# Designed miniproteins, single chains, continued (2): the designs that were tried, part 52

Each design is a single chain, and the fold is of that chain. pLDDT is the mean over its residues in the fold that is shown.

## One batch from the design tools (miniprotein)

Design m5790
Fold by ESMFold2-Fast:
Structure m5790 (fold): chain A 82 residues (1-82)
Amino acid sequence: EAEAVLREELEAAREELEALRARAAEAAEAGDREALLEAALELARVVRRAVERALARHPDSELIARALELVEAEIAELERLR
């Protein structure tokens, strides 16, 4: 199932995602816009990598392909805010 594959790949990245969320929260608390944007971009790139791995395992999944499109669009928007 495509959803299960996505969850497995995101779970594999869990520690990295948790560390980046902590960094983003710290930057937000400090009011550091540049650090917050950098942490958000790194977080989104880790998610993109996990979704790419899921797509490699289930290449015909429109669900996973659409998830990748959404993550890539979010990364582009975050890069625009720099």
Scores: mean pLDDT 85

Design m5791
Fold by ESMFold2-Fast:
Structure m5791 (fold): chain A 68 residues (1-68)
Amino acid sequence: MPSREELEEQIQRIFEQIVETLESQGDLEGAAIMREVGDGALSLLPTLSHDQQLALLRNLEGLLQEVS
């Protein structure tokens, strides 16, 4: 099972990929919103349980698939 640190890195990476994908598509507004959401989520990651981090990762993976 991935560690909390590995989950945090994966979550951060997926937020970056979503922002990059939106910017590449010309959706600067969506990219700005996602960057703001990502900053807030990343600041809270150390306070989340392992299960909550896994749930967030799964939701972000789904979102990345929808925008890619």
Scores: mean pLDDT 80

Design m5792
Fold by ESMFold2-Fast:
Structure m5792 (fold): chain A 68 residues (1-68)
Amino acid sequence: SFEEALAEADRLLAEVRAAREAGAPSRDLMTLANEAAVRIQELAATLDEAQRAELLGHFERGLREILS
């Protein structure tokens, strides 16, 4: 469901944030972010156009805030 997809995005964003706070090297952060992006794209493909845009926007905003 869309709600489950948003929850998964938040879980993946929390993993990236925790790794950054733990001082993970840039390579490891990039790997986690890329793996998360693949999972979010897979979930987005199962959603309608509006839900897909919202999920991808939510994930992009979260990732940008963590990595900025």
Scores: mean pLDDT 88

Design m5793
Fold by ESMFold2-Fast:
Structure m5793 (fold): chain A 118 residues (1-118)
Amino acid sequence: RQNDLNQLNILNRLFQQIDRGQAEARALAGDVDKLRELAERYGKLADDLKGTSEETVYLATLAEALRAYARLLAREDPSKKEEIDELEARARTLRERADAGLQRLQDTKKELEQRLNS
């Protein structure tokens, strides 16, 4: 039971990190340079942690950062249509991967909760 409780605590921290990362990306929605830097940083982290539970945290934040960046570019320089379209397409693909990872984390949490209630 203690081991399952420890795993549940780790999962809860991962969900908190996802929420914080997405909030950080949204808070930067007015700053193209900071959004670009955030996207580069979290892109590297997602690549370095590929296949781990932590990858999902960085994929979710990266998707939000790229979406915010695309929206900001669309407002400030709509002539960059190709760059905007590429960022939006990339954000959608990363969001789908993040959602799949989130579903796996939620399924694991439910299994742990069921074992703790047995």
Scores: mean pLDDT 80

Design m5794
Fold by ESMFold2-Fast:
Structure m5794 (fold): chain A 80 residues (1-80)
Amino acid sequence: SKNEEIQKLYDEAMEEIAKEVEKALEEGKDPKKVGEVAQKAREEIEKVAEDALEGKISLEEMEKKLKEIVEKAKKELEKI
């Protein structure tokens, strides 16, 4: 179902953020700054998933937006 695909994309994006957070913390980056980047990314992921569940965006648009959010978070974590 479309809702199962939305949940899968949401879970995959959230897991990618969690892995990048773990990596940043293992590299000795500032936990407060890492937490701020992660929180912003999670909020953006939640909003994209909400828009998809409400039919405001397609699954293809959801996948693209989630990839952009994750990529941005990775770049922001690299700057710490």
Scores: mean pLDDT 89

Design m5795
Fold by ESMFold2-Fast:
Structure m5795 (fold): chain A 76 residues (1-76)
Amino acid sequence: MDPSLQGLSKDTQQKVLDDFSQVGAEGQANNWSAVEVVQKMKDVVEKTYKEEKDKKNQKSLSEMIKKLDEQRKALE
């Protein structure tokens, strides 16, 4: 269980989980590399971050973006 997800409101947490499920399914269907999957996950979290008005949600989303960026760099 990701601590950054626990910092999100229930609605924002569900949106991020749904977005991650879609990215995973699309990545499998399109045979994406692990790097591409992590980049797409980062892209959906960044989009949610830009649309977010709640400061607590923004902080947790920012932490997720940092972790995904580090994970992508480790895979390159």
Scores: mean pLDDT 80

Design m5796
Fold by ESMFold2-Fast:
Structure m5796 (fold): chain A 75 residues (1-75)
Amino acid sequence: MKEKADELIKEAEKYRQQGDFEKASELYMEAAELYKDVDPQKAREARAQAIKAYFYAGDEEKANELIVEVERELA
């Protein structure tokens, strides 16, 4: 699981560098889900990257949903 999540982060970074923020956000979210049970810190980092990518893609609704989830996980 962690190896697959690490590969998804690399793929997300590639799409982010290409300016495909929608695809990057999707891949960061998938990586965060895979990290959730094995590396909670990396899951939070991946969600933070997804939030940024959603804002760059113009999806403020999805970005705000993820912010609420991160705050709940930290409470």
Scores: mean pLDDT 77

Design m5797
Fold by ESMFold2-Fast:
Structure m5797 (fold): chain A 91 residues (1-91)
Amino acid sequence: MKEELVKLLKELYDKGILEYFLLSLLNMAELLGDEELKELVEKALEAIKNKDQEKVEELIRKIVEKFLETYGEEELEKLVKDLKETLKIYE
């Protein structure tokens, strides 16, 4: 799960759509009052804006690790499924 999500997020970055995922995650972090996750997502959005690929990859890993640590694997899987369903509707 963790490595699969990291790979998916890297693919979203290469396709130029990682920002949409991160904005959804930012909204979730704000609703849950998760300041640490919020800060990591904001830093990742800034790294995308600056075209710092190395920093984006570093922050993707930190975001996935923090999310897994705080919410567990079931919530991680639910987030991935919700994102995939949203993207299917948009296609």
Scores: mean pLDDT 79

Design m5798
Fold by ESMFold2-Fast:
Structure m5798 (fold): chain A 75 residues (1-75)
Amino acid sequence: MEEMKEKLKEKAKSLPKEVREAVEHRLEALLALHRGDLAAALAHLREAVEALSKVLSPEEVEEARRALAELEAEL
């Protein structure tokens, strides 16, 4: 995971700051899931969705937020 995270960060350096921020939060969410920390994973996924909200369509943002709410309800 750590090595994959580093490679993705290197590629993300050429992307807009909003996309880079979303990629970092997504990677932190994956790391949290590997540790079994679902609450931290959900928090990072929310931050990734907020960062992408400036470049995604309103429909895509709403879909992602609903998916996160469904995951939280399962806890």
Scores: mean pLDDT 68

Design m5799
Fold by ESMFold2-Fast:
Structure m5799 (fold): chain A 76 residues (1-76)
Amino acid sequence: MFIGVGGASAAVGADVVAVDATTTSLEQIKAAKDSGVPVVGVTTPELAEQVAPYVDKVIVHENPTVSDLIRAAMEF
């Protein structure tokens, strides 16, 4: 399983993309979703409702780390 972390460029050749929606722009999240690869968004409770339409799954975490992103993608 190839896991992309970041944004649109991470979707190339990935089976799933994990994005930190606190630092990744909505434009980059939309681009990753438009790639046709499943997208998991990790974000704060305040941003979850804004991010939900642009991702396949939302995980709420106050301070997302790369390890949290990888774990979220693996559990998808």
Scores: mean pLDDT 73

Design m5800
Fold by ESMFold2-Fast:
Structure m5800 (fold): chain A 55 residues (1-55)
Amino acid sequence: SEVEKLRRQREIDALKEAFEELGIEPPIPLTPDSTLEQLREARRYLKKAIEEKKK
C-alpha cells in the first residue's frame, strides 16, 4: 500500500542516518527495494554495533 511504502522509506532513511552517525557501512544496501530479511539483518547489525560502542 501507499502508506506502507512511505513508512518503509522513512524507516530506511532512519537506518541510513544511524549507520552514518556511527561511521559504519550497513551490511546490505538500504533501499526501498530491500527485502524484509535484508532490513532485519541491517537492524541486527546496527544493534550489535551500538551495543559494542556503548560504554
Scores: mean pLDDT 76

Design m5801
Fold by ESMFold2-Fast:
Structure m5801 (fold): chain A 85 residues (1-85)
Amino acid sequence: MLKKGSPVTVTSKDGRVATGRVIEADENKITIEVRGGDLPKVGEEVYVGGINEDGSLVTYKGKVIKADEKTIEIEILEQLAEAPL
């Protein structure tokens, strides 16, 4: 799972990028505090890159289920990649 408080990058299929911090993450959902960049819309497929609890870099494929000015919620569809730091 993504580490709480760690930086994350949210990338849309068309290459738009938003950055933020993990508020909460579980097996089904990632909640991100938005800090900058291009906010994805609800229903968009995104890639979430960050650091998991064991310190590895990880990428998830997800779908945006909620987005507002401060917070994005992403439903996890698939874990794509994991690499040690």
Scores: mean pLDDT 80

Design m5802
Fold by ESMFold2-Fast:
Structure m5802 (fold): chain A 85 residues (1-85)
Amino acid sequence: IEYLTLKAKVTIKGREYDLEIRGETPEEVAERLVKEIKTLIDLLEARGEEVKIEILEGSKEVIEAVKEALKKLGEELNVKIIIEE
């Protein structure tokens, strides 16, 4: 409505997290999603592990921004990011 919305399911160490991220721009949605995933990686001590992200809802522009941001996050944290649409 007022914000862009992305819905995603994140799987880390066999645990599933349903995330709903809102933002005013595709870049803000991507930044907020990355922050949530980074928090989960730190909480679960999942550096060097595999993180699966299933995108359930989002505009093309949001999905593109999210994919770029997640690729950079995986390189930064040495985490294998798997993205499914």
Scores: mean pLDDT 83

Design m5803
Fold by ESMFold2-Fast:
Structure m5803 (fold): chain A 75 residues (1-75)
Amino acid sequence: MKPQLMTEEALAGMSVPQAAALAAAGLGFSREEIARIAELARQLPEEHKLAAVEAVVNARDGAEAARRLEELIRA
């Protein structure tokens, strides 16, 4: 399958945890990693939706994605 990055237009219709979880699933992260990313993203306000997706997309793996999301929650 061709990899598709989510557009900002597609993200506008999603909640923060939905957008982050879909990005993680699209990157082939494990079920456990996707669940952890969604759980962390639930703690972020709507204004941080794009930042949450970028944290996931730019992460090397699910552990780094989770750590980047934790940093956004603490900011």
Scores: mean pLDDT 76

Design m5804
Fold by ESMFold2-Fast:
Structure m5804 (fold): chain A 87 residues (1-87)
Amino acid sequence: SMEEIKEKLIKIYEVVKETIKEALEKGLITPEEAKELHDYILELYDKALEEGTEEAVEKMKKEILELFKKKLPEEVVKELEEKLEEI
């Protein structure tokens, strides 16, 4: 249902936001990089919400992981991947 899709998208957003916050607190990214990541995640969220499908949810997860692999250590990305897989 659309409600289940929205719930999954919100959970993804919350997990990703927490990951960005933790990375910033550990000094793994700058405040500027944290803002850039957050802004891009909001764009992915809006796109997935407009599509409103399970396929859109999975695309959002994949795009997030591809972006984070470029900006964060492999270990942080692996933890994020495991958390996203539970959603």
Scores: mean pLDDT 86

Design m5805
Fold by ESMFold2-Fast:
Structure m5805 (fold): chain A 73 residues (1-73)
Amino acid sequence: YKEKADELAPTDPAAAAFYRGLYYGSQLTPEEAEKAARVETDPAVRAGFRYQAAVKSGDPAELARAQAELDAL
């Protein structure tokens, strides 16, 4: 995720921001990632945090919600 974010930053800042959120979220517990998403102001980074929280939680409803936020980017 980190390398992907760095690669995309010059050409697609929104995609880079999403992958940064995925990278940071991967270092956190599901609860910490959801907390980070609540205070994040960048919608792409927030989507990345929520996606990681949903994947780690295994909750299909949260995963569907996170996927909808990703699709809105």
Scores: mean pLDDT 73

Design m5806
Fold by ESMFold2-Fast:
Structure m5806 (fold): chain A 92 residues (1-92)
Amino acid sequence: MEPDREELLEILRRKLEQAKLAGREEIAERYEELIELLERGEDLEVVLEREQELLREAAKKPLNDEELLEVYEKLYEKTGTEAAKEAIERLK
């Protein structure tokens, strides 16, 4: 189903909120850019193509040591697992 501009804006806003909840700040910033493009009157196809690029990049980009440390620190605070603690000690 091809979304109209209003439907696509709502979809992108939901994805932005999900990215923020997941702590994926870089992905959230990119969704904010896509929303801004739509609000400025960019073609739906262009915005959809840019989202596909974002999803491909997100799948390929490994986390660096600083990003991994943040993820493991949050995981350790929630779960208290020894594996998360060992990962933190290894990255520091």
Scores: mean pLDDT 70

Design m5807
Fold by ESMFold2-Fast:
Structure m5807 (fold): chain A 95 residues (1-95)
Amino acid sequence: SEFEKAKKRFIDRLKELIRKTTDPEIKAILEQMIQLLNQMTEDPQKMEQTLDQLVDLFGEAIALALKKGDIELAIEIGSIETMMRMWVWEYRKEQ
């Protein structure tokens, strides 16, 4: 399904960020995001609930990246968040 393909693409991109970062706290947050994303089901209401939890983790990861001066990492994390928000929004619209 398109849902499963999108989910796998987001997980793969998060795994790439884990490989590139050396910060153990940021890695832990990204790993939590992958765990939540793996539990996400193809249901618009449940997708929104999972996205709300992911948004909190994205915010935490971005704040830590900025605090450590890694602006590039913060931009990459923010880009993934934006694309994920758009994906959930489009999925709701097309249900």
Scores: mean pLDDT 86

Design m5808
Fold by ESMFold2-Fast:
Structure m5808 (fold): chain A 67 residues (1-67)
Amino acid sequence: SEKEKLQKELYEILEKNPDLSDEEIEILRLGYLAELELNDPSLKLSEEEKKWIEEQIEKKKEILEKL
C-alpha cells in the first residue's frame, strides 16, 4: 500500500541519516503524512487543506535535497 511504502521510505531515510535533528525528523514525518493524505483518493480536500499539504511536502523535499 502507499502508506506502507511511504513509511518504509521514511524509516530508511532515518536509518541512513542518524545525524538528523529532532526538528528535521518531525518535518520529514509531517511531510510523509501530508503525502499520504494527498494520495488518498477517498479524501475530498479543500483548497486550504491542499495548500497546507503542499507546504509540508515542500519542507520535506528541502531536507531531503540537503542529504
Scores: mean pLDDT 80

Design m5809
Fold by ESMFold2-Fast:
Structure m5809 (fold): chain A 65 residues (1-65)
Amino acid sequence: MDRAQEARRYMTRGDDLWDAGDLEGAARYYKRAGELGSSDALRNLADVYGKLGDDELAQEYRKLA
């Protein structure tokens, strides 16, 4: 499977979990998408950590995006 396509699938799953209020689940899938090269996933991961109150991790992932 193409890495970009796989990253997008993980992004979509993360978005679904975020919309359902499962921030921990969303972070798990965004992290996987980011590992596959998705800068959008790293930005979303930063937003998740910000919502969880981890401002230091939020800023770090925002810088990596």
Scores: mean pLDDT 82

Design m5810
Fold by ESMFold2-Fast:
Structure m5810 (fold): chain A 84 residues (1-84)
Amino acid sequence: MVSKKESIKRAQEKMLELYKKALELQKAGEPQEKVDELLAYAEGVWLGGAGKSEEEVRELAERRGLKEPQIEAMLKGLREGREM
């Protein structure tokens, strides 16, 4: 198994790559909803690598006022990040 520290590092690197992609979509004039969804997914990946639970991530998303599609994207990222 990959160590927790290595999982966090891999998830953070993937999050940064997704953030760069989101910035390019924003520059290309894509809808803000699509940019926000990708950003939520990226954060989810990092949180998954950090070993956060779905309940913790849902609470975080609710506190940020995220919409349902963004919450779903973040949870998808969380599940993928846990496999890193």
Scores: mean pLDDT 80

Design m5811
Fold by ESMFold2-Fast:
Structure m5811 (fold): chain A 92 residues (1-92)
Amino acid sequence: MSEAAKEALMAEIEATMAVMRYAVLKATNAPREELLAELREAIAALRRAIATIEEVLATEELSEKDRAILERARRSLEAALAELEAEARELE
């Protein structure tokens, strides 16, 4: 796997961790202000990860296997982003 593809997957891991931090705070009934701050960070992390994956898919010569992995990661992150953006609108 290329270094650029590895960086894209690391961005996915970081975004997933941000989403998990938000989920834990939500499950523990954290104060609204803390929930909104973590929700915004999770959304920002998801957007950064999606942008990184799209750039790698557009600019790098990837094996069919590596391309498929990044395409699946992008779709998963896009679904998570849509859900969290909808939740952010309800909390405003």
Scores: mean pLDDT 85

Design m5812
Fold by ESMFold2-Fast:
Structure m5812 (fold): chain A 72 residues (1-72)
Amino acid sequence: EKEKEELIKKARILAIAFRLMNWPESVLAEIARAIKEKDFEKIKEMIEKYLPNVTDEQLKQAEELFKKIEEE
């Protein structure tokens, strides 16, 4: 449903933020797997665990990049 689609979108934005922050490949692989497997519980857990470590500026930049990628 709509809530699950929103979680996938947030997870994709978070993955972009992780790449901008040069986070470890293990974390990038984990979020990518959770998105691919549609593991919504894992996605929620990762957002809750890692989102506090992402700055507002980096998150906004990741959101802007996500929108540009979706437009192309």
Scores: mean pLDDT 76

Design m5813
Fold by ESMFold2-Fast:
Structure m5813 (fold): chain A 61 residues (1-61)
Amino acid sequence: MREELARLARTPAGRDAVAELERILQKNGKVTDEQIEEIAKRTGLSVETVRRMAELLEKEK
């Protein structure tokens, strides 16, 4: 799990996505599908990649 998240966060876009997901999780405790789509659009990552990052971050808690 940690290795997979680290691999996804290798790029600047991946790091920005992780930072935004962590911020949402800290504020709201969960990430919505709409927020995943917005992060994907903003960072240029696929919706599937951002959703996987969110799942990994939620499980680390």
Scores: mean pLDDT 76

Design m5814
Fold by ESMFold2-Fast:
Structure m5814 (fold): chain A 76 residues (1-76)
Amino acid sequence: SALTSVFLDAEGRDVTPDDLTPAGLTQTKIDNVLAATGLARSDLTVEITATSRETAEEAAAFARSLGLAVRTRVLE
């Protein structure tokens, strides 16, 4: 896939549920992480790794629109 996402708590610990694949970033994936962790949106950071800056920026804007902090990394 063009991007992967993992989820971190306020302390930088990976809290991504084991049953979620790292591929992509969707509303359903975010909702499942929030439900599984019990964290507030403001305490959840998504770390996005993408193959292009455009893909990273679009995914970051989407996550921020849902109230999440964002870290991005571009492989190209």
Scores: mean pLDDT 83

Design m5815
Fold by ESMFold2-Fast:
Structure m5815 (fold): chain A 89 residues (1-89)
Amino acid sequence: SMLEEMRRAGREMYRAALEGDEERGREVQAEVRALLAERGKSSLTPEEAEAFVEGIREAAIEAGDEETIREYEEAERAVREGRLEELGR
């Protein structure tokens, strides 16, 4: 399903970031855009975007990366509360 594809993409994005691989990160973004285009969509639904973030969090938990887990939980909470300005790092 699209949700499973997004969760997988999120996991890959986390691994690219962990490796410092900017090119791989861009490839994951291109894959997401291709999945959208293949399905005749112009943007992710909130549910699909949430699945992507869940993928990142799951991969970070699997890696034992407590710092990244905290950062994404904070970012998710700030987005939910409309407080993007407080994410300043």
Scores: mean pLDDT 73

Design m5816
Fold by ESMFold2-Fast:
Structure m5816 (fold): chain A 74 residues (1-74)
Amino acid sequence: SSRQAELQRLRAQAIDAVNNGDVDKAAEYLGKLYELSPDEAEFQALLDHIRHSTRSPAARETFDQAVAKFRAEL
């Protein structure tokens, strides 16, 4: 589906942003993923996938900061 294709694209963009240390872009992509997710369980699975795709301690820190920023905007 077009929604599923967009979710896959946004997930890949979130992974790239996190691995590049871009907190603001990562938080923006997380917000878009949240809007497209049908429920909290699917969104949590997306977060788990992104976290497991981090390639460095700095990327994991960026992920944690992006999640905190995204949640503060809810």
Scores: mean pLDDT 85

Design m5817
Fold by ESMFold2-Fast:
Structure m5817 (fold): chain A 90 residues (1-90)
Amino acid sequence: GELAKEALELLIKAAMAVLQGDVEKAKELLKKVEEILKKLSGKVKKQLQAIVDTLREAIKALEAGDTHRAIVLAIAAALRAIGLELDLEL
């Protein structure tokens, strides 16, 4: 679906923002994803929410100065988002 694809693209951008140390941009992008999630249901919503939750933990790690944890979580979130995009044949 178009909304799921948009959410995945925003999640990948949010992960990139975390990797660049841009907390403000990452938070803005996640807020946009959460608005899309309000319009979704079922398995796709649950899968996208799990990626959002991982990126929120990455942002918390970055704000706490735990750069290593932030990078690991951001990479994990990006890989999951890319995997879901491929599963949706996008």
Scores: mean pLDDT 87

Design m5818
Fold by ESMFold2-Fast:
Structure m5818 (fold): chain A 100 residues (1-100)
Amino acid sequence: MEDKKKGIEYLKKARASPDLEVRRENLKKAAEYFNKSGDGFGSFLLGLMAGIEGIPEEWKKEIADLLNEEQKKAFEAGYRFGKFIRELDAEWQARLAAQA
């Protein structure tokens, strides 16, 4: 659906932006489009990205407030998984550095 495609486009724009305010606004736009599309997978991907990148809790709350209950659950599941991946990568890199 077009709304899902726009959500993905805004998610890509957020990742490409070095400006934190532009990144925040593009993440919020992605959330609005995924919410409109009813696409749980899109909301999960948004959460996954947010968790991996470690966005501020303030931004996470703003994004969640744009989502209905089903989309919010998908987003939160993605965020937890993204945070887990970020923590695993940090632990792995620290272990490799300690052995050098």
Scores: mean pLDDT 82

Design m5819
Fold by ESMFold2-Fast:
Structure m5819 (fold): chain A 78 residues (1-78)
Amino acid sequence: SLEAQLQQQLEALKARIEADKSLTENEKKARILEAEYIKQQLLEAAKRGYQDLPPEELKKLEEEAKKLEAKIAEIEAK
């Protein structure tokens, strides 16, 4: 399910962030909170049905999803 996939990605990202010795404790907390927030927004959008969203709202969610993917890629690139 989408929820299970997002949960798996979030847990992997959290583990990576917590293991990253280059990040301060405050930076770790900030990145984790941001990832959790984006996950919650994506789950809420899926629950409402993407097809029922106005085009402008859908674009905002797509941008948020791209930001999450970019942050995951940035962390994984280390």
Scores: mean pLDDT 70

Design m5820
Fold by ESMFold2-Fast:
Structure m5820 (fold): chain A 75 residues (1-75)
Amino acid sequence: MLGATAEELVEEARRELELAEEALRRKDYESAILHARNAIQYAKLAASLGATEEAEELLRRAQAVLEEAEAALRA
C-alpha cells in the first residue's frame, strides 16, 4: 500500500467492492465478506490520502455488503 496514490486506492476499493457484490449475488458469503473487508481497507487508506468523498461512498457500500453477508451467515 505504501507508494500508491489516493486515486489508485479508490480504484482498488472499487474493484474489491465489485467482487464483494458479485460474491454476495452468488450467495458466496465468505468471499463477499473477504472482498468487502478489502474494499473497506483500501477506502480508509484513500481517505487518509485526501480522496474523502469517493472513499466515504465506497466505504458505505462495502460496509452494507459486509453486514448483509454476515447476517446471511447467521440466518
Scores: mean pLDDT 85

Design m5821
Fold by ESMFold2-Fast:
Structure m5821 (fold): chain A 86 residues (1-86)
Amino acid sequence: MIPIDAELARRVAAAKTAEELLSMPGVKLLGEITVGSPDGEDTLLFFGLYALDAEGKPQELAGTVLFDATREEVAAILPPEVARLV
């Protein structure tokens, strides 16, 4: 597993908005999915966490973030393989 920067991972877990996640270095929106829940439909956003080179360019996917836009919270930080599902 490619290591995620511990400081970035902490900031990601604390995020309350998609805009806040997008402001973080190496975070990119991959896709959106609407899922059924017991209380209705939730909109989930999938973000990629990319390892950056010395020039700040994304090199490789280090992880995936599942953000619940309906609840305004990070639901999970997942392995990079999950990005293939979007």
Scores: mean pLDDT 70

Design m5822
Fold by ESMFold2-Fast:
Structure m5822 (fold): chain A 88 residues (1-88)
Amino acid sequence: SSVLEEIARLIAESERLLAEAESVPDPAERARLIAEGRRKLLQALELIFGKLQKGIHELPLFADLPQEVIDALIEFAKEHIARLKELA
């Protein structure tokens, strides 16, 4: 249960940071918020897939992904968390 709570928290933080980025007029601050949001999403995905040690090496490639791919990954993570909670 604690792992599912941590995954849910990371997804919520990712969504909050990406939503905040949309309202920020400064390009540098916007880029910082996007990077933080993507990092939180990557941490959630690492917990789901058990790839904790490889996440650091994949982070730069993940940061360059199109926003549509990031949105799809967030929805994928939410769906898996919801399914795991139904089975618990």
Scores: mean pLDDT 73

Design m5823
Fold by ESMFold2-Fast:
Structure m5823 (fold): chain A 67 residues (1-67)
Amino acid sequence: PSFELNEREKAILEAAGLDPEEFSVEEMTLIIIRAAIRLWEETGRLPSDEEFDAAAVEEAKRLAEKR
């Protein structure tokens, strides 16, 4: 598995006002899973890339607030 975040994942964290170097791949995976679950619960359909990235930014902010 990759030990580093990809460019899209880094962009999500930066959009959330967070430093990508301060986040693990495991924390990013948790953000992604939470965003996917939230969008499924809200829409019941497959989200667009834009909808997913926006939800992931919100979940990243929530994760950071609890640290």
Scores: mean pLDDT 78

Design m5824
Fold by ESMFold2-Fast:
Structure m5824 (fold): chain A 100 residues (1-100)
Amino acid sequence: SKEKYRELVEKLEKLREEIKKLLENKDFEGAIKKLEEVAELLRKASEETGDENLKERAELLEEAIEKIKKTKDEESKKNMIEGVIDEIEELIEELRKKIE
């Protein structure tokens, strides 16, 4: 369980860094695809660990991604993606507590 959470944290940190870089370059399509990878990673981690909180987090992220995709305004889209990055940061900190 702790080993799976360590792997998840490491992968989430890498994806977060990639998303931030894409957002800095105004590559919203690329950032959205990386957010989709985060959602898939959380679903897989939920299945592997039995942690239903990870499934709930994946579902909330999938809803946020669909809303971002429908948003036409660049500034609003950027703000929404930044909000999702903050949620990923919060999740990483929660998962770190389970490893320690």
Scores: mean pLDDT 88

